# Designed miniproteins, single chains, continued (5), part 94

Each design is a single chain, and the fold is of that chain. pLDDT is the mean over its residues in the fold that is shown.

## One batch from the design tools (miniprotein)

Design m19457
Fold by ESMFold2-Fast:
Structure m19457 (fold): chain A 108 residues (1-108)
Amino acid sequence: MSEEAKEYNEKGIKLFFEGKYEEAVEYFEKAIEIDPNYAEAWANLGMALLALKEYEKAEEYFAKAKELLQGKPSPTYLAAGEAAPYLMMGDYEKAKEVYKRVYERAKA
Protein backbone atom coordinates (compact mmCIF):
# COMPACT_ATOMS: atom_id res chain seq x y z
CA MET A 1 0.00 0.00 0.00
CA SER A 2 1.25 3.49 -0.89
CA GLU A 3 2.21 5.68 2.10
CA GLU A 4 0.53 8.64 0.33
CA ALA A 5 -2.72 6.66 -0.14
CA LYS A 6 -2.64 5.73 3.57
CA GLU A 7 -2.14 9.40 4.57
CA TYR A 8 -5.15 10.49 2.46
CA ASN A 9 -7.27 7.69 3.98
CA GLU A 10 -6.26 8.80 7.52
CA LYS A 11 -7.14 12.45 6.71
CA GLY A 12 -10.51 11.28 5.36
CA ILE A 13 -11.25 9.36 8.59
CA LYS A 14 -10.36 12.44 10.68
CA LEU A 15 -12.70 14.62 8.59
CA PHE A 16 -15.47 11.98 8.85
CA PHE A 17 -15.28 12.04 12.67
CA GLU A 18 -15.45 15.86 12.52
CA GLY A 19 -18.73 15.56 10.51
CA LYS A 20 -17.08 16.91 7.33
CA TYR A 21 -18.49 14.16 5.10
CA GLU A 22 -18.06 15.84 1.69
CA GLU A 23 -14.38 16.63 2.47
CA ALA A 24 -13.90 13.06 3.77
CA VAL A 25 -15.18 11.72 0.41
CA GLU A 26 -12.60 13.87 -1.46
CA TYR A 27 -9.71 12.44 0.59
CA PHE A 28 -10.91 8.81 0.28
CA GLU A 29 -11.22 9.36 -3.51
CA LYS A 30 -7.61 10.67 -3.56
CA ALA A 31 -6.47 7.51 -1.71
CA ILE A 32 -8.24 5.32 -4.32
CA GLU A 33 -6.73 7.33 -7.23
CA ILE A 34 -3.26 6.48 -5.88
CA ASP A 35 -4.09 2.87 -4.90
CA PRO A 36 -7.25 1.45 -6.56
CA ASN A 37 -6.75 -1.82 -4.60
CA TYR A 38 -6.90 -0.06 -1.20
CA ALA A 39 -9.98 -1.93 0.11
CA GLU A 40 -10.13 0.10 3.34
CA ALA A 41 -10.41 3.39 1.40
CA TRP A 42 -13.31 1.95 -0.67
CA ALA A 43 -15.09 0.89 2.58
CA ASN A 44 -14.56 4.33 4.17
CA LEU A 45 -15.80 6.04 0.98
CA GLY A 46 -18.98 3.90 1.16
CA MET A 47 -19.46 4.89 4.80
CA ALA A 48 -19.05 8.63 4.04
CA LEU A 49 -21.49 8.36 1.12
CA LEU A 50 -24.10 6.82 3.47
CA ALA A 51 -23.76 9.94 5.66
CA LEU A 52 -24.44 12.00 2.49
CA LYS A 53 -27.47 9.74 1.63
CA GLU A 54 -25.77 8.47 -1.57
CA TYR A 55 -27.06 4.94 -0.87
CA GLU A 56 -26.59 3.38 -4.33
CA LYS A 57 -22.96 4.54 -4.63
CA ALA A 58 -22.28 3.46 -1.02
CA GLU A 59 -23.52 -0.09 -1.76
CA GLU A 60 -21.37 -0.24 -4.93
CA TYR A 61 -18.21 0.85 -3.06
CA PHE A 62 -18.79 -1.49 -0.09
CA ALA A 63 -19.12 -4.33 -2.63
CA LYS A 64 -15.82 -3.21 -4.23
CA ALA A 65 -14.10 -3.25 -0.81
CA LYS A 66 -15.46 -6.76 -0.08
CA GLU A 67 -14.24 -8.02 -3.49
CA LEU A 68 -10.73 -6.59 -2.93
CA LEU A 69 -10.49 -8.12 0.57
CA GLN A 70 -11.41 -11.65 -0.64
CA GLY A 71 -12.21 -12.74 2.95
CA LYS A 72 -9.08 -11.13 4.45
CA PRO A 73 -9.62 -9.57 7.91
CA SER A 74 -10.09 -5.79 7.85
CA PRO A 75 -10.88 -3.80 11.03
CA THR A 76 -11.84 -0.85 8.80
CA TYR A 77 -14.26 -2.88 6.62
CA LEU A 78 -15.93 -4.40 9.71
CA ALA A 79 -16.16 -1.01 11.46
CA ALA A 80 -17.60 0.77 8.38
CA GLY A 81 -20.10 -2.06 7.81
CA GLU A 82 -21.38 -2.03 11.41
CA ALA A 83 -21.61 1.79 11.41
CA ALA A 84 -23.62 1.78 8.14
CA PRO A 85 -27.13 1.08 9.61
CA TYR A 86 -26.73 3.99 12.07
CA LEU A 87 -25.64 6.37 9.28
CA MET A 88 -28.75 5.33 7.29
CA MET A 89 -30.91 6.11 10.37
CA GLY A 90 -29.23 9.54 10.69
CA ASP A 91 -27.68 8.60 14.07
CA TYR A 92 -24.21 9.95 13.34
CA GLU A 93 -23.03 9.90 16.99
CA LYS A 94 -23.95 6.20 17.35
CA ALA A 95 -22.29 5.48 13.97
CA LYS A 96 -18.99 7.05 15.19
CA GLU A 97 -19.22 5.16 18.52
CA VAL A 98 -19.82 1.81 16.75
CA TYR A 99 -17.01 2.44 14.21
CA LYS A 100 -14.46 3.18 16.97
CA ARG A 101 -15.58 0.23 19.14
CA VAL A 102 -15.55 -2.31 16.27
CA TYR A 103 -12.27 -0.99 14.82
CA GLU A 104 -10.42 -1.23 18.16
CA ARG A 105 -11.86 -4.70 18.89
CA ALA A 106 -11.00 -6.08 15.41
CA LYS A 107 -7.53 -4.43 15.39
CA ALA A 108 -6.50 -6.33 18.54
Scores: mean pLDDT 86

Design m19458
Fold by ESMFold2-Fast:
Structure m19458 (fold): chain A 99 residues (1-99)
Amino acid sequence: MVEELAKEGDELEKQGKYREAAEKYSEAGQLAYLQKDYARAGELYERAARAYEKAGDYLSASVLYHNAAYAYEKAGDDERAERLLERAREASAKAQAQA
């Protein structure tokens, strides 16, 4: 199911349906996290965050960059987690600019 949800997200992204793609990637990431595949969860949350950025939803992007960072920390990838926390701060700043 994780890979099926990810493929649905990929197809929606190809169609320019970025918000719907982000929702599918987020669902896939959550399922991977529950299966304790933390590295895969991090990848999928990051894909969801990028899709929300393309949709102009910087607040949701910031949240999902934090989720991706937490997943990568659990996977032992502290360097990637730190980079994603920086991306979350950037997205949060852009969300503030939309107010």
Scores: mean pLDDT 89

Design m19459
Fold by ESMFold2-Fast:
Structure m19459 (fold): chain A 117 residues (1-117)
Amino acid sequence: AAPAPSAAELLKGATTEIDLPPMPAEEIEPRAEALREFLLSMGVEEEVAREVAELVAEALAAGHEVRIYITDEEEAKKIVEEAKKDPRTVGIKVFKVKSAAGEERYIVLVEYEPAAA
C-alpha cells in the first residue's frame, strides 16, 4: 500500500498539487477511492468527489498521467492556461467547491499523455 499524504500536508500553501503517474490497474481503484474520501473530508459534495475520482480512474486506466490542483480562482486560471500550452495535455476539468470552512476552492484536473516510448 502506498502511503497517502495527510490532509494537512495536502492543504499546505495556496496551491496543493497531487501528481498521479501511470500505475498498475490493481492500484487505480484504491487510489481513486482514497482521493474521493480525501475530497469528502474537505467538505466537497459527494457528487463532485465521485466525478473527480471517476475521471482520475479513467485517465489512469488509459495509461495517462493526472495532476490535481486544489487552489484559489486566480491560480486555477493560471494552471489552466499553462496546461493548454503543454502539447502532452489531453484534457482539463475544473470544479468549483467549498471547503468545510466555507472557503471557495477550485479543483483542476489535468490529464497528460505518457512520454512517448
Scores: mean pLDDT 76

Design m19460
Fold by ESMFold2-Fast:
Structure m19460 (fold): chain A 67 residues (1-67)
Amino acid sequence: MEEVIEEAKKAIEESDLPEEKKEELIALLEETLKNNEELSKLIEEKKEEEWKKLVEEIGKKLKEKAK
């Protein structure tokens, strides 16, 4: 579980996003894990590709909010 989250954080850190957006995305990921049963279930079921896609969608929505 932690390894999967660390991989997501690392991918966000390696992105071209500003530091503020990286922190917001990581915080959103952690908050989503705590409050979203769907994402927690994907991680528990080792559906790494599915939760990766969800993280990417969250990132896109965060960029839209920056308008």
Scores: mean pLDDT 64

Design m19461
Fold by ESMFold2-Fast:
Structure m19461 (fold): chain A 92 residues (1-92)
Amino acid sequence: GSLAARGLIDAMRAAKEDGGKVSVRIEGDTLTLVMEGVGEKGIEGARRAVDAVRRAGGSAELRIEGDRVTVVARGLSAQAITAVALDSIGLE
């Protein structure tokens, strides 16, 4: 299974546990995950997602701006991108 997709989905769930909002943007081979209104769970989830993407052989960037956390992931399979996108709209 995709370690990268799992990490990103777990981060989205952590953000929701903080009462935050999640949005996903896909541009070519780049997936941008924006989490807003997050606390420690969302921030820790984002850090783990970055590590998961990197361990899967992709690249990932993390930006923390107050309660807004952005993860930019590259090198994901189409299946991984689809799984993250579907989870973001409440489907898996």
Scores: mean pLDDT 81

Design m19462
Fold by ESMFold2-Fast:
Structure m19462 (fold): chain A 58 residues (1-58)
Amino acid sequence: EDLKKKAEELAKEGNRKVSELYRQAIEAARQSPERARQLLDEAVKLMKETSEKVKELL
């Protein structure tokens, strides 16, 4: 079975969105802690979901 391929695709897709949110959260953290928390929460949630799916496939 091609679990590796599926994991790779999910990781890529999720990672792109997570990276964007994570980066924005980090950038905003010093200037806008509240916004950073919101962005980080979204990034963490998405990251966790993506990681779980990828891990389950492996």
Scores: mean pLDDT 76

Design m19463
Fold by ESMFold2-Fast:
Structure m19463 (fold): chain A 55 residues (1-55)
Amino acid sequence: SLEEIAREILAENPDLTPEQVVLLAAKKYIEETGKLPSAEELQRILALVREQRAA
């Protein structure tokens, strides 16, 4: 899922900004599924990554 991909990228790349994590996760999601994530999904994952970075 997009969330799992984002979590993996976040764990492997601690120096990336939340926006960079979401961009890379979206690219990998498209590569693996051939589907574009929705704007709502991208916003949700961005919020998740920002929360994890703030903690």
Scores: mean pLDDT 78

Design m19464
Fold by ESMFold2-Fast:
Structure m19464 (fold): chain A 88 residues (1-88)
Amino acid sequence: HMEKLEKIAEEAAKVIAEVVRSHGLDPQAVREALLKVPGVKDAWALRIPAVGAGERDSVLAFVETEGGLITIWADAGSDEVKVEIKPL
């Protein structure tokens, strides 16, 4: 159960990093790419604008799977993403 969630989270994070690098913080492009990841039932993405000086815009994505919810946060131009897994 957890092993499958971690594998989906790893692939989703990789896909988001690639999309952000290629297309920027486009929530539609992020969502469409996530829906192609095996084990993803549904996905949502939101662009979060920078609030303060020196901050960058980010994208927040939610990935629904059979085993739980995966939340992924990526900053503009980031090759690394923050991942949180919430099992059912």
Scores: mean pLDDT 77

Design m19465
Fold by ESMFold2-Fast:
Structure m19465 (fold): chain A 70 residues (1-70)
Amino acid sequence: EKQRLLELAERLRKLSEQAKKLGMDKMAEAYDLGAKAFEYAAQGDWKKAEEYLKKALELAGQDEKLAEEF
């Protein structure tokens, strides 16, 4: 439901803020784009959700292993 998607977006925005404080600017931007993707999904705008999700994954470089260490 919409509430769950908005909650996930909130969590990602918090992770973005933490990443910025750690100097991880690329990861912070990726988390922020991911949050926007879930916000658009909650609004039913799946086209924008997909667009922002692809941008988030591209910035993360699929380097999930380094992201998981934080």
Scores: mean pLDDT 76

Design m19466
Fold by ESMFold2-Fast:
Structure m19466 (fold): chain A 78 residues (1-78)
Amino acid sequence: MSIDDLEPEIVEAMARMALAIAKISGEVTELEIEMIRRLAKVNPEAAIELAEEAKKIAEEAGDEEMAKELEELIEELK
């Protein structure tokens, strides 16, 4: 099963769960980026919301590279 075959509700739930884990750990990874991109295919407004939250987590962690990637993702989705 490819991730594109998942129901929109499941994709959103997975993306939100990944971001909640990132917030607790203080670390955003490529997995969170991938989940946000997948969410953008079914719910772009929610994807932008989660991307902005992820950027804040990355900035608070001092991960300038990840924060920049998330800023570019947010701009792409708008």
Scores: mean pLDDT 79

Design m19467
Fold by ESMFold2-Fast:
Structure m19467 (fold): chain A 67 residues (1-67)
Amino acid sequence: SAKEEKARELAKEAAKAYREGDLEKAVEYFKKILELGYSLSEAGRLLAEVGGLSHEEAMEIVHKYLS
């Protein structure tokens, strides 16, 4: 679906921002995944599975969002 494709692209952009050291920008893309109606758990899984982040790296983005 268009929603799923958009979420995958946002997860890739979040992971890219994270790897570039821009945690704030990574959180902005993560928020956009949540705005599409995904849960925190689902969005975190997309960061790992689609973005290619480790569990620890994905959790840094999630924790920054929650702080």
Scores: mean pLDDT 90

Design m19468
Fold by ESMFold2-Fast:
Structure m19468 (fold): chain A 55 residues (1-55)
Amino acid sequence: MKSKEEIIEEAKAYFTEELTAAGASPEVIETVIKWVVEEIEKAFKEGKEVKFKVL
């Protein structure tokens, strides 16, 4: 499995592309990415397996 940092970077790229395609504003994209990063960090802290494709 990839490191936490690599998963975070891939999740950022994925959600930026998806939200841009959905017509979201840059502010909304940044807010959602920040939320996703927090979720990944919480999951790692709780010892759960993190898969960016199903976050």
Scores: mean pLDDT 72

Design m19469
Fold by ESMFold2-Fast:
Structure m19469 (fold): chain A 75 residues (1-75)
Amino acid sequence: SMEEQIKEYEERIKKNDADGLAYYNLGLAYEKLKKYDEAIEYYQKAIDIFEAMNLPEYAEELKKAKERLKELEKK
């Protein structure tokens, strides 16, 4: 369920607060729930972490998080 996915990613963040993928997936989950303010906050955290890491393996998630953030901030 979506609730189980959210709980799993929240637990990952509790263990590692630099888990950019967990923040990104929480952004996606809250966006699907139409909780846009929460989605924006999680996407912003994911972007900050991915940019700080500056690793090519996260380039796609970074790009997607930035695209989603830009669209949600227009509303």
Scores: mean pLDDT 86

Design m19470
Fold by ESMFold2-Fast:
Structure m19470 (fold): chain A 56 residues (1-56)
Amino acid sequence: EDAERAAREVYRLLKEGEENPEFKPAAQGAMAGLRRVAGSPDARRALEITEELLKE
């Protein structure tokens, strides 16, 4: 639940950053934040979902 919501939020920020370069650092920061707390199951799940979305 929370992991899926976090993944969609990060994915949306990454897509927004592609259209507007000014938002790209914020999107990358959000990704880095998730990786930093990847010890939590929700954070790791969110990273997995985000990486699957980015593969497409």
Scores: mean pLDDT 66

Design m19471
Fold by ESMFold2-Fast:
Structure m19471 (fold): chain A 65 residues (1-65)
Amino acid sequence: LDTREGTALLVRWAQEAYKEAGGDVKKAEELLAKRAREILEANEKEPFLSPETVEALREGVELVE
């Protein structure tokens, strides 16, 4: 996956999480972390993300817990 496409995907997920949280940043972070964990698990079974995107998602999950 191209860096541009990976960045666009992450931005889309962040926007979706923020919208679902009704502008609550803390809740949006929790929703984004949950989605990131699910995507990381899916990528472990069938790799489709670049190593840079995987590291960014892992770091994001660790920051939220």
Scores: mean pLDDT 67

Design m19472
Fold by ESMFold2-Fast:
Structure m19472 (fold): chain A 107 residues (1-107)
Amino acid sequence: SLAEELKELAEERIKENPDDPVAYVLLGRAYLLEGDYDKAIEAFEKAVKINPDNPEAYYLLGEAYLKKGDYEKAIEAFEKTVQLASEYDPELAERARKLIEEAKKKL
């Protein structure tokens, strides 16, 4: 499956470099596909700790919180995505703004 392929790729990257933020994004995406939102959150939190300037990682962290039903934390992660992406990736920033509106409706 795609989730298994992402995990294998992530594990290989972590073996070569345990501080590779891309590896933790791949691992988080695999867990998100499997519906393991707690493990996805853990992986994405590690990715943003290693590289705090990655808007994609914050976007995926927000998605994981949204799927878990933690709407306030989802909004916080998406707001960070907007802050980092607005100047360089306006499409990602707009996707994040839409999900902020959706999460706010759940509060």
Scores: mean pLDDT 90

Design m19473
Fold by ESMFold2-Fast:
Structure m19473 (fold): chain A 90 residues (1-90)
Amino acid sequence: KEILLEFIKAVNKAGAAANGEASKDPSTWELARKANQLLNQAIAYLEEDVNKAREYSLKAAETLKQSPALAPVGEALRKETDKLVAKAEA
């Protein structure tokens, strides 16, 4: 229960941070948009298939890391995703 809420918070935080950076640099807009679509898929799968939710979250992180401006947001998302998966498996 708590891990699912933490995952939703992490995904929403990453989406907001990506949009914040995109508002400062329009060249990142397309990557931020694509990452947000992947994050929406992660949330959609969270109750049905946690492995697919993880896969979409990691794809979003990788998409964000394609831009130097968004790379810190992508790395933070990857670390939180890995941490929450490890916590769920404990």
Scores: mean pLDDT 80

Design m19474
Fold by ESMFold2-Fast:
Structure m19474 (fold): chain A 86 residues (1-86)
Amino acid sequence: SEAERVARIQDLAGAIVQRALDRMRAEGDRDPALLEELRRVVLLTSEYAATGDPAAAEELLRLAERLAARYPELRPLVEELRELLE
């Protein structure tokens, strides 16, 4: 269902953000640009869940792809997110 798809998108985005934050903490990384990207992932996920806006989905996926380039362990989560975003 659409509700199940949106819930899975929210779960995946949350997992991506949490794992990226865990990696930053482990590395002692406090890059304000990276923290702002993680904040934008949260906000775009909420916007997409509320509106279904394709522009929010496109930007969310672009940010998630950059996070997977930084943290390759995020790749399986980002690929599932891509498949769910139309």
Scores: mean pLDDT 89

Design m19475
Fold by ESMFold2-Fast:
Structure m19475 (fold): chain A 65 residues (1-65)
Amino acid sequence: DEELLKRLMEELGLSEEEAKKALKGLKALQDPNPVIQRVAKADLEKAFGKEKAEKILELYKELYE
């Protein structure tokens, strides 16, 4: 979490509050329920825009998958 938070701030220029919001969305995407996953993805795109949301997902996969 700390490493991902740091990379979100450094690479994507997110504030600490924005990075924490992104972490909450990424946590919801780990839910096994596909409906929750779809809502979480849509919420990230709505909050950050498609391009930033995609980069947030990429950073998560690099560090944890």
Scores: mean pLDDT 77

Design m19476
Fold by ESMFold2-Fast:
Structure m19476 (fold): chain A 66 residues (1-66)
Amino acid sequence: SSAERYLEIGKRLMEEGNYEDAAEAFERAVKLDPKNKEAWRGLAEAYRMLGQDEKAEIYEKKAEEV
């Protein structure tokens, strides 16, 4: 699925240290599949790596809700 593809892209970008593009890929994944807990967690981690702790906490809570 398109959601799974964006999830895999996000994971690869995280491994490469490209946190800004990883966040964008994970945002696409959660828009396509809002119930994908792994994508919400990836988004939270990406924002934490970017020093955006407030956004990371918001997305971490989203991961817990799905």
Scores: mean pLDDT 89

Design m19477
Fold by ESMFold2-Fast:
Structure m19477 (fold): chain A 59 residues (1-59)
Amino acid sequence: LQEAADLFKEGRYDEALELAREAARSPDPLTAKLALRLMGDVLAAQGRLEEAARAYAAA
């Protein structure tokens, strides 16, 4: 999750999204929730607002 957040800060949105998506499949509910929120942030930064809204709703 931290690696995905770091990639997002670097503007590496596609790579951040891939790692966040993997973290969202975590059996730990807190990690999965944080990953879904990060996916929403990345998607919003890319202008993919409908997808961002779905990610936030899933968190």
Scores: mean pLDDT 80

Design m19478
Fold by ESMFold2-Fast:
Formats: C-alpha cells, sequence, structure tokens
Structure m19478 (fold): chain A 55 residues (1-55)
C-alpha cells in the first residue's frame, strides 16, 4: 500500500469515528486497516483507491 493510500485510510477512519461521536484519534496505518476490515469486511486497499479516485 502506498503512502497516499495509507494517509487516505487514516483520514477515512477519523471521519467515520467523528460521525459516530467517537474520539478523533490518529491511528497508525495498520490500525486503520484493521478498523476498516472489521467494520466493512472489505479490502482496505480497495477502500483507499476508491477514496483517492473520488477525491
Amino acid sequence: MSKEEKEALNKIVKELRKMRGEEEKTLSAKEAEEFLKKEFEADPKKIAESYLENT
């Protein structure tokens, strides 16, 4: 996963946590990947690619 993809994942997780009323904590790339895998059962790389394509 590229640096841009890792930064996109961190930003996505921050926004999701904020929408849920959770603390806006900066996560490591690994923590962000685990969060997205657990919540969406999706490939974090595909989520990051989609975000970068549409942003």
Scores: mean pLDDT 69

Design m19479
Fold by ESMFold2-Fast:
Structure m19479 (fold): chain A 64 residues (1-64)
Amino acid sequence: ERRKRTLELVGLVLRTIGHVIDGDEEAAREAVEELRRLVEEMERKGLAEEEDRRLLRLAEEIVK
C-alpha cells in the first residue's frame, strides 16, 4: 500500500519535471494538483511521511 503510493508520487514528480522541460506550464500545474491530491489522500490514511510532503513542496517550487 505505502510502496504503491510512493511509486505513484514519484511518477507524478517525474511527469511534472517533464512538462516543465517541455515548456507545458498548464500540464505541469495539472500534475502538481494531482500530486497534491495524492499526498492529501495519503495524509488522511496515515501513510504520508515527511519525504512525501517534501517532494510535493519541491514540485510546487519547480512549477511556481
Scores: mean pLDDT 78

Design m19480
Fold by ESMFold2-Fast:
Structure m19480 (fold): chain A 63 residues (1-63)
Amino acid sequence: GFEVGDIVEAVADVVATSEEDLTLRKGDRLEVLEIVDDEWVRVRSLATGEEGLVPKSALRKIS
């Protein structure tokens, strides 16, 4: 499972549908900030510093 502090990579493009969500491009690298529930994590983009909610299914661990 994912843990806070994990470095993850987007495996798919994801378009944000609300202000709380983060838009992802495949290959984006992010840090896990919070495990929200079984399906969602809050992440910070390593490239931009933007934070938001993303589905766990769109991510893979690289650390």
Scores: mean pLDDT 84

Design m19481
Fold by ESMFold2-Fast:
Structure m19481 (fold): chain A 66 residues (1-66)
Amino acid sequence: DLPLPAPWSPEEVRQRVKEALSAVGAELIEEKEDGSMVFRFKDPIDGRENLLTLSPDGKFSVEDAP
């Protein structure tokens, strides 16, 4: 086993983020052909919906939903 904090593979980052988001009730609303995934979740304080885009290389960005 390699428990070291080496750069996670994109697949491992994607899997961990997906599991964490599913655990807090975020839903996958779009899966793009390039492997990007878009999740929708509601900010519990702001009450606004946010979109989290997870790229296939394990990077992610957050944008306000309209």
Scores: mean pLDDT 68

Design m19482
Fold by ESMFold2-Fast:
Structure m19482 (fold): chain A 65 residues (1-65)
Amino acid sequence: MPLTVENLTTLPGVDPELARRILEAGFRTFADLVAPGALARLTAIPGFDRERAQAIIQAARRKLE
């Protein structure tokens, strides 16, 4: 399903400001968060380290079952 600020904030460590940064980086769906290169794209966003990016990807995978 499409990414929104509200559904992104259900992910661990994501506040509304981080959610907006993820959307501005071009992520549109939860599938985009688990796509090849998502880790590198997330870590390019200010405020993201590798651990946070991996936690978000894992939680997004859980949303996809």
Scores: mean pLDDT 79

Design m19483
Fold by ESMFold2-Fast:
Structure m19483 (fold): chain A 73 residues (1-73)
Amino acid sequence: MEEELDREVEAALYIIQGVIAEKSGDYETAAEWYEKAADLLEGPERQDFYRKAAESYRKAGNTEKAEELEKKA
């Protein structure tokens, strides 16, 4: 069986941290959490969270990182 904290659960925790940061207006931190979540996910969900991370990086003014992540989607 998978470990107690599998990658799917770990990704869910990172998503929660990203949402909290985004609601607080800390878009750079939100983007970092969403990117970490995407790295642990596979398939369409991975692409969705890379897009969310990219959007958050754009809101933070980091357009280079945003474009890099959209290229991965």
Scores: mean pLDDT 80

Design m19484
Fold by ESMFold2-Fast:
Structure m19484 (fold): chain A 108 residues (1-108)
Amino acid sequence: MEVVTRGRATVAAGEAVSALVELRGASEEQTVAVARELKERLSADPLLADVRATASVEGGVGRVSVAATAAVTVATEDLARRIAELAREAAERHGLEVERVTVVAAPP
């Protein structure tokens, strides 16, 4: 699994964060299931608020797009590792492998 960070090195409390989870060989049904589980897990995480997840499939790759707000000031790499860990666990429960997780801390 590849983990990529883009944007700021630190996300301040109240700032927007997005993530893209790419799932190898996933069906639409599997991608929706992973998106639902990942939303539940991330919504319970104290680092994140206002979590939204959407699922799509393009070219045989399942894509889970996550949008959230940082609940606390945190290093983007630490947040990316946490999101990647939860994404891996969600994918494994549905028999899938995570190809890549990209976390974007956009400028204000």
Scores: mean pLDDT 85

Design m19485
Fold by ESMFold2-Fast:
Formats: C-alpha cells, sequence, structure tokens
Structure m19485 (fold): chain A 84 residues (1-84)
C-alpha cells in the first residue's frame, strides 16, 4: 500500500472506533512519508485511547512540520490539559 492508501485505511479504522488499528496504519504511512496530517491523525487516535502523552508528542511533531496547523495546536493544548 502507498502512504495515501494507508492513511485512508487508518481513517476508516478511526471512524469505526478501532483506534489501535488506526494507529498501526498511520505509523506505517509515517514510515513511508511523514506529514503533518499523518502526525495529527496519529495524535487524534492516541487521544481517543486516553494516551495523552503520545497524543501530545504526535501533535508536537505535526506542528514541527506545519506550524500554521491550528487544529494540531488546539488539540495539543487539549492533550496537555489532560496531563495537568
Amino acid sequence: MSAPELFIEGLKAYAEGDYETAIEYFEKAIALRPTAELYHALGLAYYKLGDYEKAAEAFEKALALDPSNEASRANLEKAKQKLA
């Protein structure tokens, strides 16, 4: 599978509530081609599992690749609030 195909399969798993499978697909896609969108999606999946530390790390990586991504910034704030 290409990175875009892996991303779509991860999004399907996420939509079905299968966050662990979504993470596997997003990590495979990142291994082929890391993007801000992939790290953002990875962060969302970790957040849904309650792994706020890994969610924050993923959102920080998304912001490192795209500092203008307001969604990743807002979600990083939310993840950090869960850790406080």
Scores: mean pLDDT 90

Design m19486
Fold by ESMFold2-Fast:
Structure m19486 (fold): chain A 62 residues (1-62)
Amino acid sequence: GPELAEVTEDVISDNPAFLSAKKGDLVRVLRQVGDDLWLVENLKTGEVGYVGKSVLRKLKDL
């Protein structure tokens, strides 16, 4: 299935290209962009944006 990750800390961004999310939100990883940045979809809000991989924890498919 699609790769899932959990947001490990609250993320706030005034830039619409970047994701705003709360700790515990689940995101779907769409693409890795460079070494430190991922394009993700927040499954709770439907928002798509870039986020630092350091605030994400990968989940295994069940």
Scores: mean pLDDT 79

Design m19487
Fold by ESMFold2-Fast:
Structure m19487 (fold): chain A 58 residues (1-58)
Amino acid sequence: SEARRLVLRAGLKDLGREDKAELALELYEQGASPREIAEALGISVGAVRRLIRAVEAA
């Protein structure tokens, strides 16, 4: 998907928390599961769910 391509291009390890939250939200809106987002971002599924929840609560 386009979102996965953008995430890989951005250099996951160099992304701040806010950038990861934005990418997680974009991937989620494209229909990616929390597991797929976790794999793409190199973080736990729990971290993905927390990032999405934090963005949605803001």
Scores: mean pLDDT 68

Design m19489
Fold by ESMFold2-Fast:
Structure m19489 (fold): chain A 120 residues (1-120)
Amino acid sequence: MKTATATTSATVDVKGPATVTVTALGVASASGETPLTLTFTATAENLTTGEKQTKEVQSPVSHSEVRGWRVATATATFTFDVSESGQVKITLTATASGAAEEAELTVAVGVVSITVTPKA
């Protein structure tokens, strides 16, 4: 088994109690038709209060093959309840795993959207 990990982060300003919804996109590739899985971990940390939440999801992958390479893509949506105003740092990590003992394994992760919904 080989694993590869990619991490990205973003910050959002939150005013009062709110729900922060984050959508992530992960892409993994491996040579030699190895089965691929994508697991996402998202952490939301209020840098003002120190409130920290972590969630993990393994998302269903859509796969394609390009010239003997397996490419897997997945999206994940995370929802975090933020109790107090502050700057909230979102950290997204995508981990790809596959049976590619001698093949190259790569992964990339990106933020598709971050939405802040006030709880009035």
Scores: mean pLDDT 79

Design m19490
Fold by ESMFold2-Fast:
Structure m19490 (fold): chain A 56 residues (1-56)
Amino acid sequence: GEMEREQRRLEERLEHALRTGEEQDLSDLPVDTGLDPETQRRLSRQQARLDEERRR
């Protein structure tokens, strides 16, 4: 459904940012959109990793 497509898009954007190592503005990402808890935890972990990379 739409939720599954949104989850895929969010994961792709976060993975792309992590893979390229580019500084990404994630403020436009709807990370708290009412997604299932497991997906929310994954997105939170990916965002934490991006935040850490930004501080390098």
Scores: mean pLDDT 61

Design m19491
Fold by ESMFold2-Fast:
Structure m19491 (fold): chain A 55 residues (1-55)
Amino acid sequence: METRARMEVDAAEGLRRMRYSSAKLLGEEEGEKAEKEGEELEEEARRRAEEELRE
């Protein structure tokens, strides 16, 4: 079974994929920035997921 914490991290990865795909259509510069921002989002989502595990 997946926990809410796992699902939240997975959702963050999904958002990164979607944003990178869209940014790539707009330009490589935005694509590169989106990739780095995606990494930070995954770290933040993982941190939030650990807090959710308290429930």
Scores: mean pLDDT 67

Design m19492
Fold by ESMFold2-Fast:
Structure m19492 (fold): chain A 100 residues (1-100)
Amino acid sequence: MSLRELAEEYIRYYLLSVEYYDKGLSGTGSTANSYLKKSSEYLKKSLELRDQIEKIDPDLAQRLDDILGDTVMLRTSKPELTFEQRLELALKRLDELLEE
């Protein structure tokens, strides 16, 4: 897997973990529990990918954390954006970062 592919998968899985966490908190019963479990699984995958990126390029790992933090904050600053739109914005920031 290329460093770009590792970074893209890290962003995807981390943002999926947040999305499923939100779905879990808004639900009840078995459906809520299913979403919280998926959130935990995606978070674990994202952290494993972050470890791989940090071993190759620790500066990139930190810059990806900044992209993810900013993207998660869009849930509050731009609540009209869908998950897919927030993911697209994060991936665009990654492209700009890697093209510098």
Scores: mean pLDDT 86

Design m19493
Fold by ESMFold2-Fast:
Structure m19493 (fold): chain A 64 residues (1-64)
Amino acid sequence: MLHRVTVTTKPAVNTATGEVFGPGDVITLSSLRILPDGMIVGRTPEGAPVLAGADGVSVDGVPL
């Protein structure tokens, strides 16, 4: 299932390219993990790795 991650307060980053996603950007992820430190790691459907802070995003319309 695809997840929609909306950046709300803190930038997300593609860790392979250094591309930065800012507030208001929506990232579609095919996989997502929330780490114990509050970081989110995920991959786009194309396999691009994305890193975000859980406190800076919403997932499928739900703030983390």
Scores: mean pLDDT 80

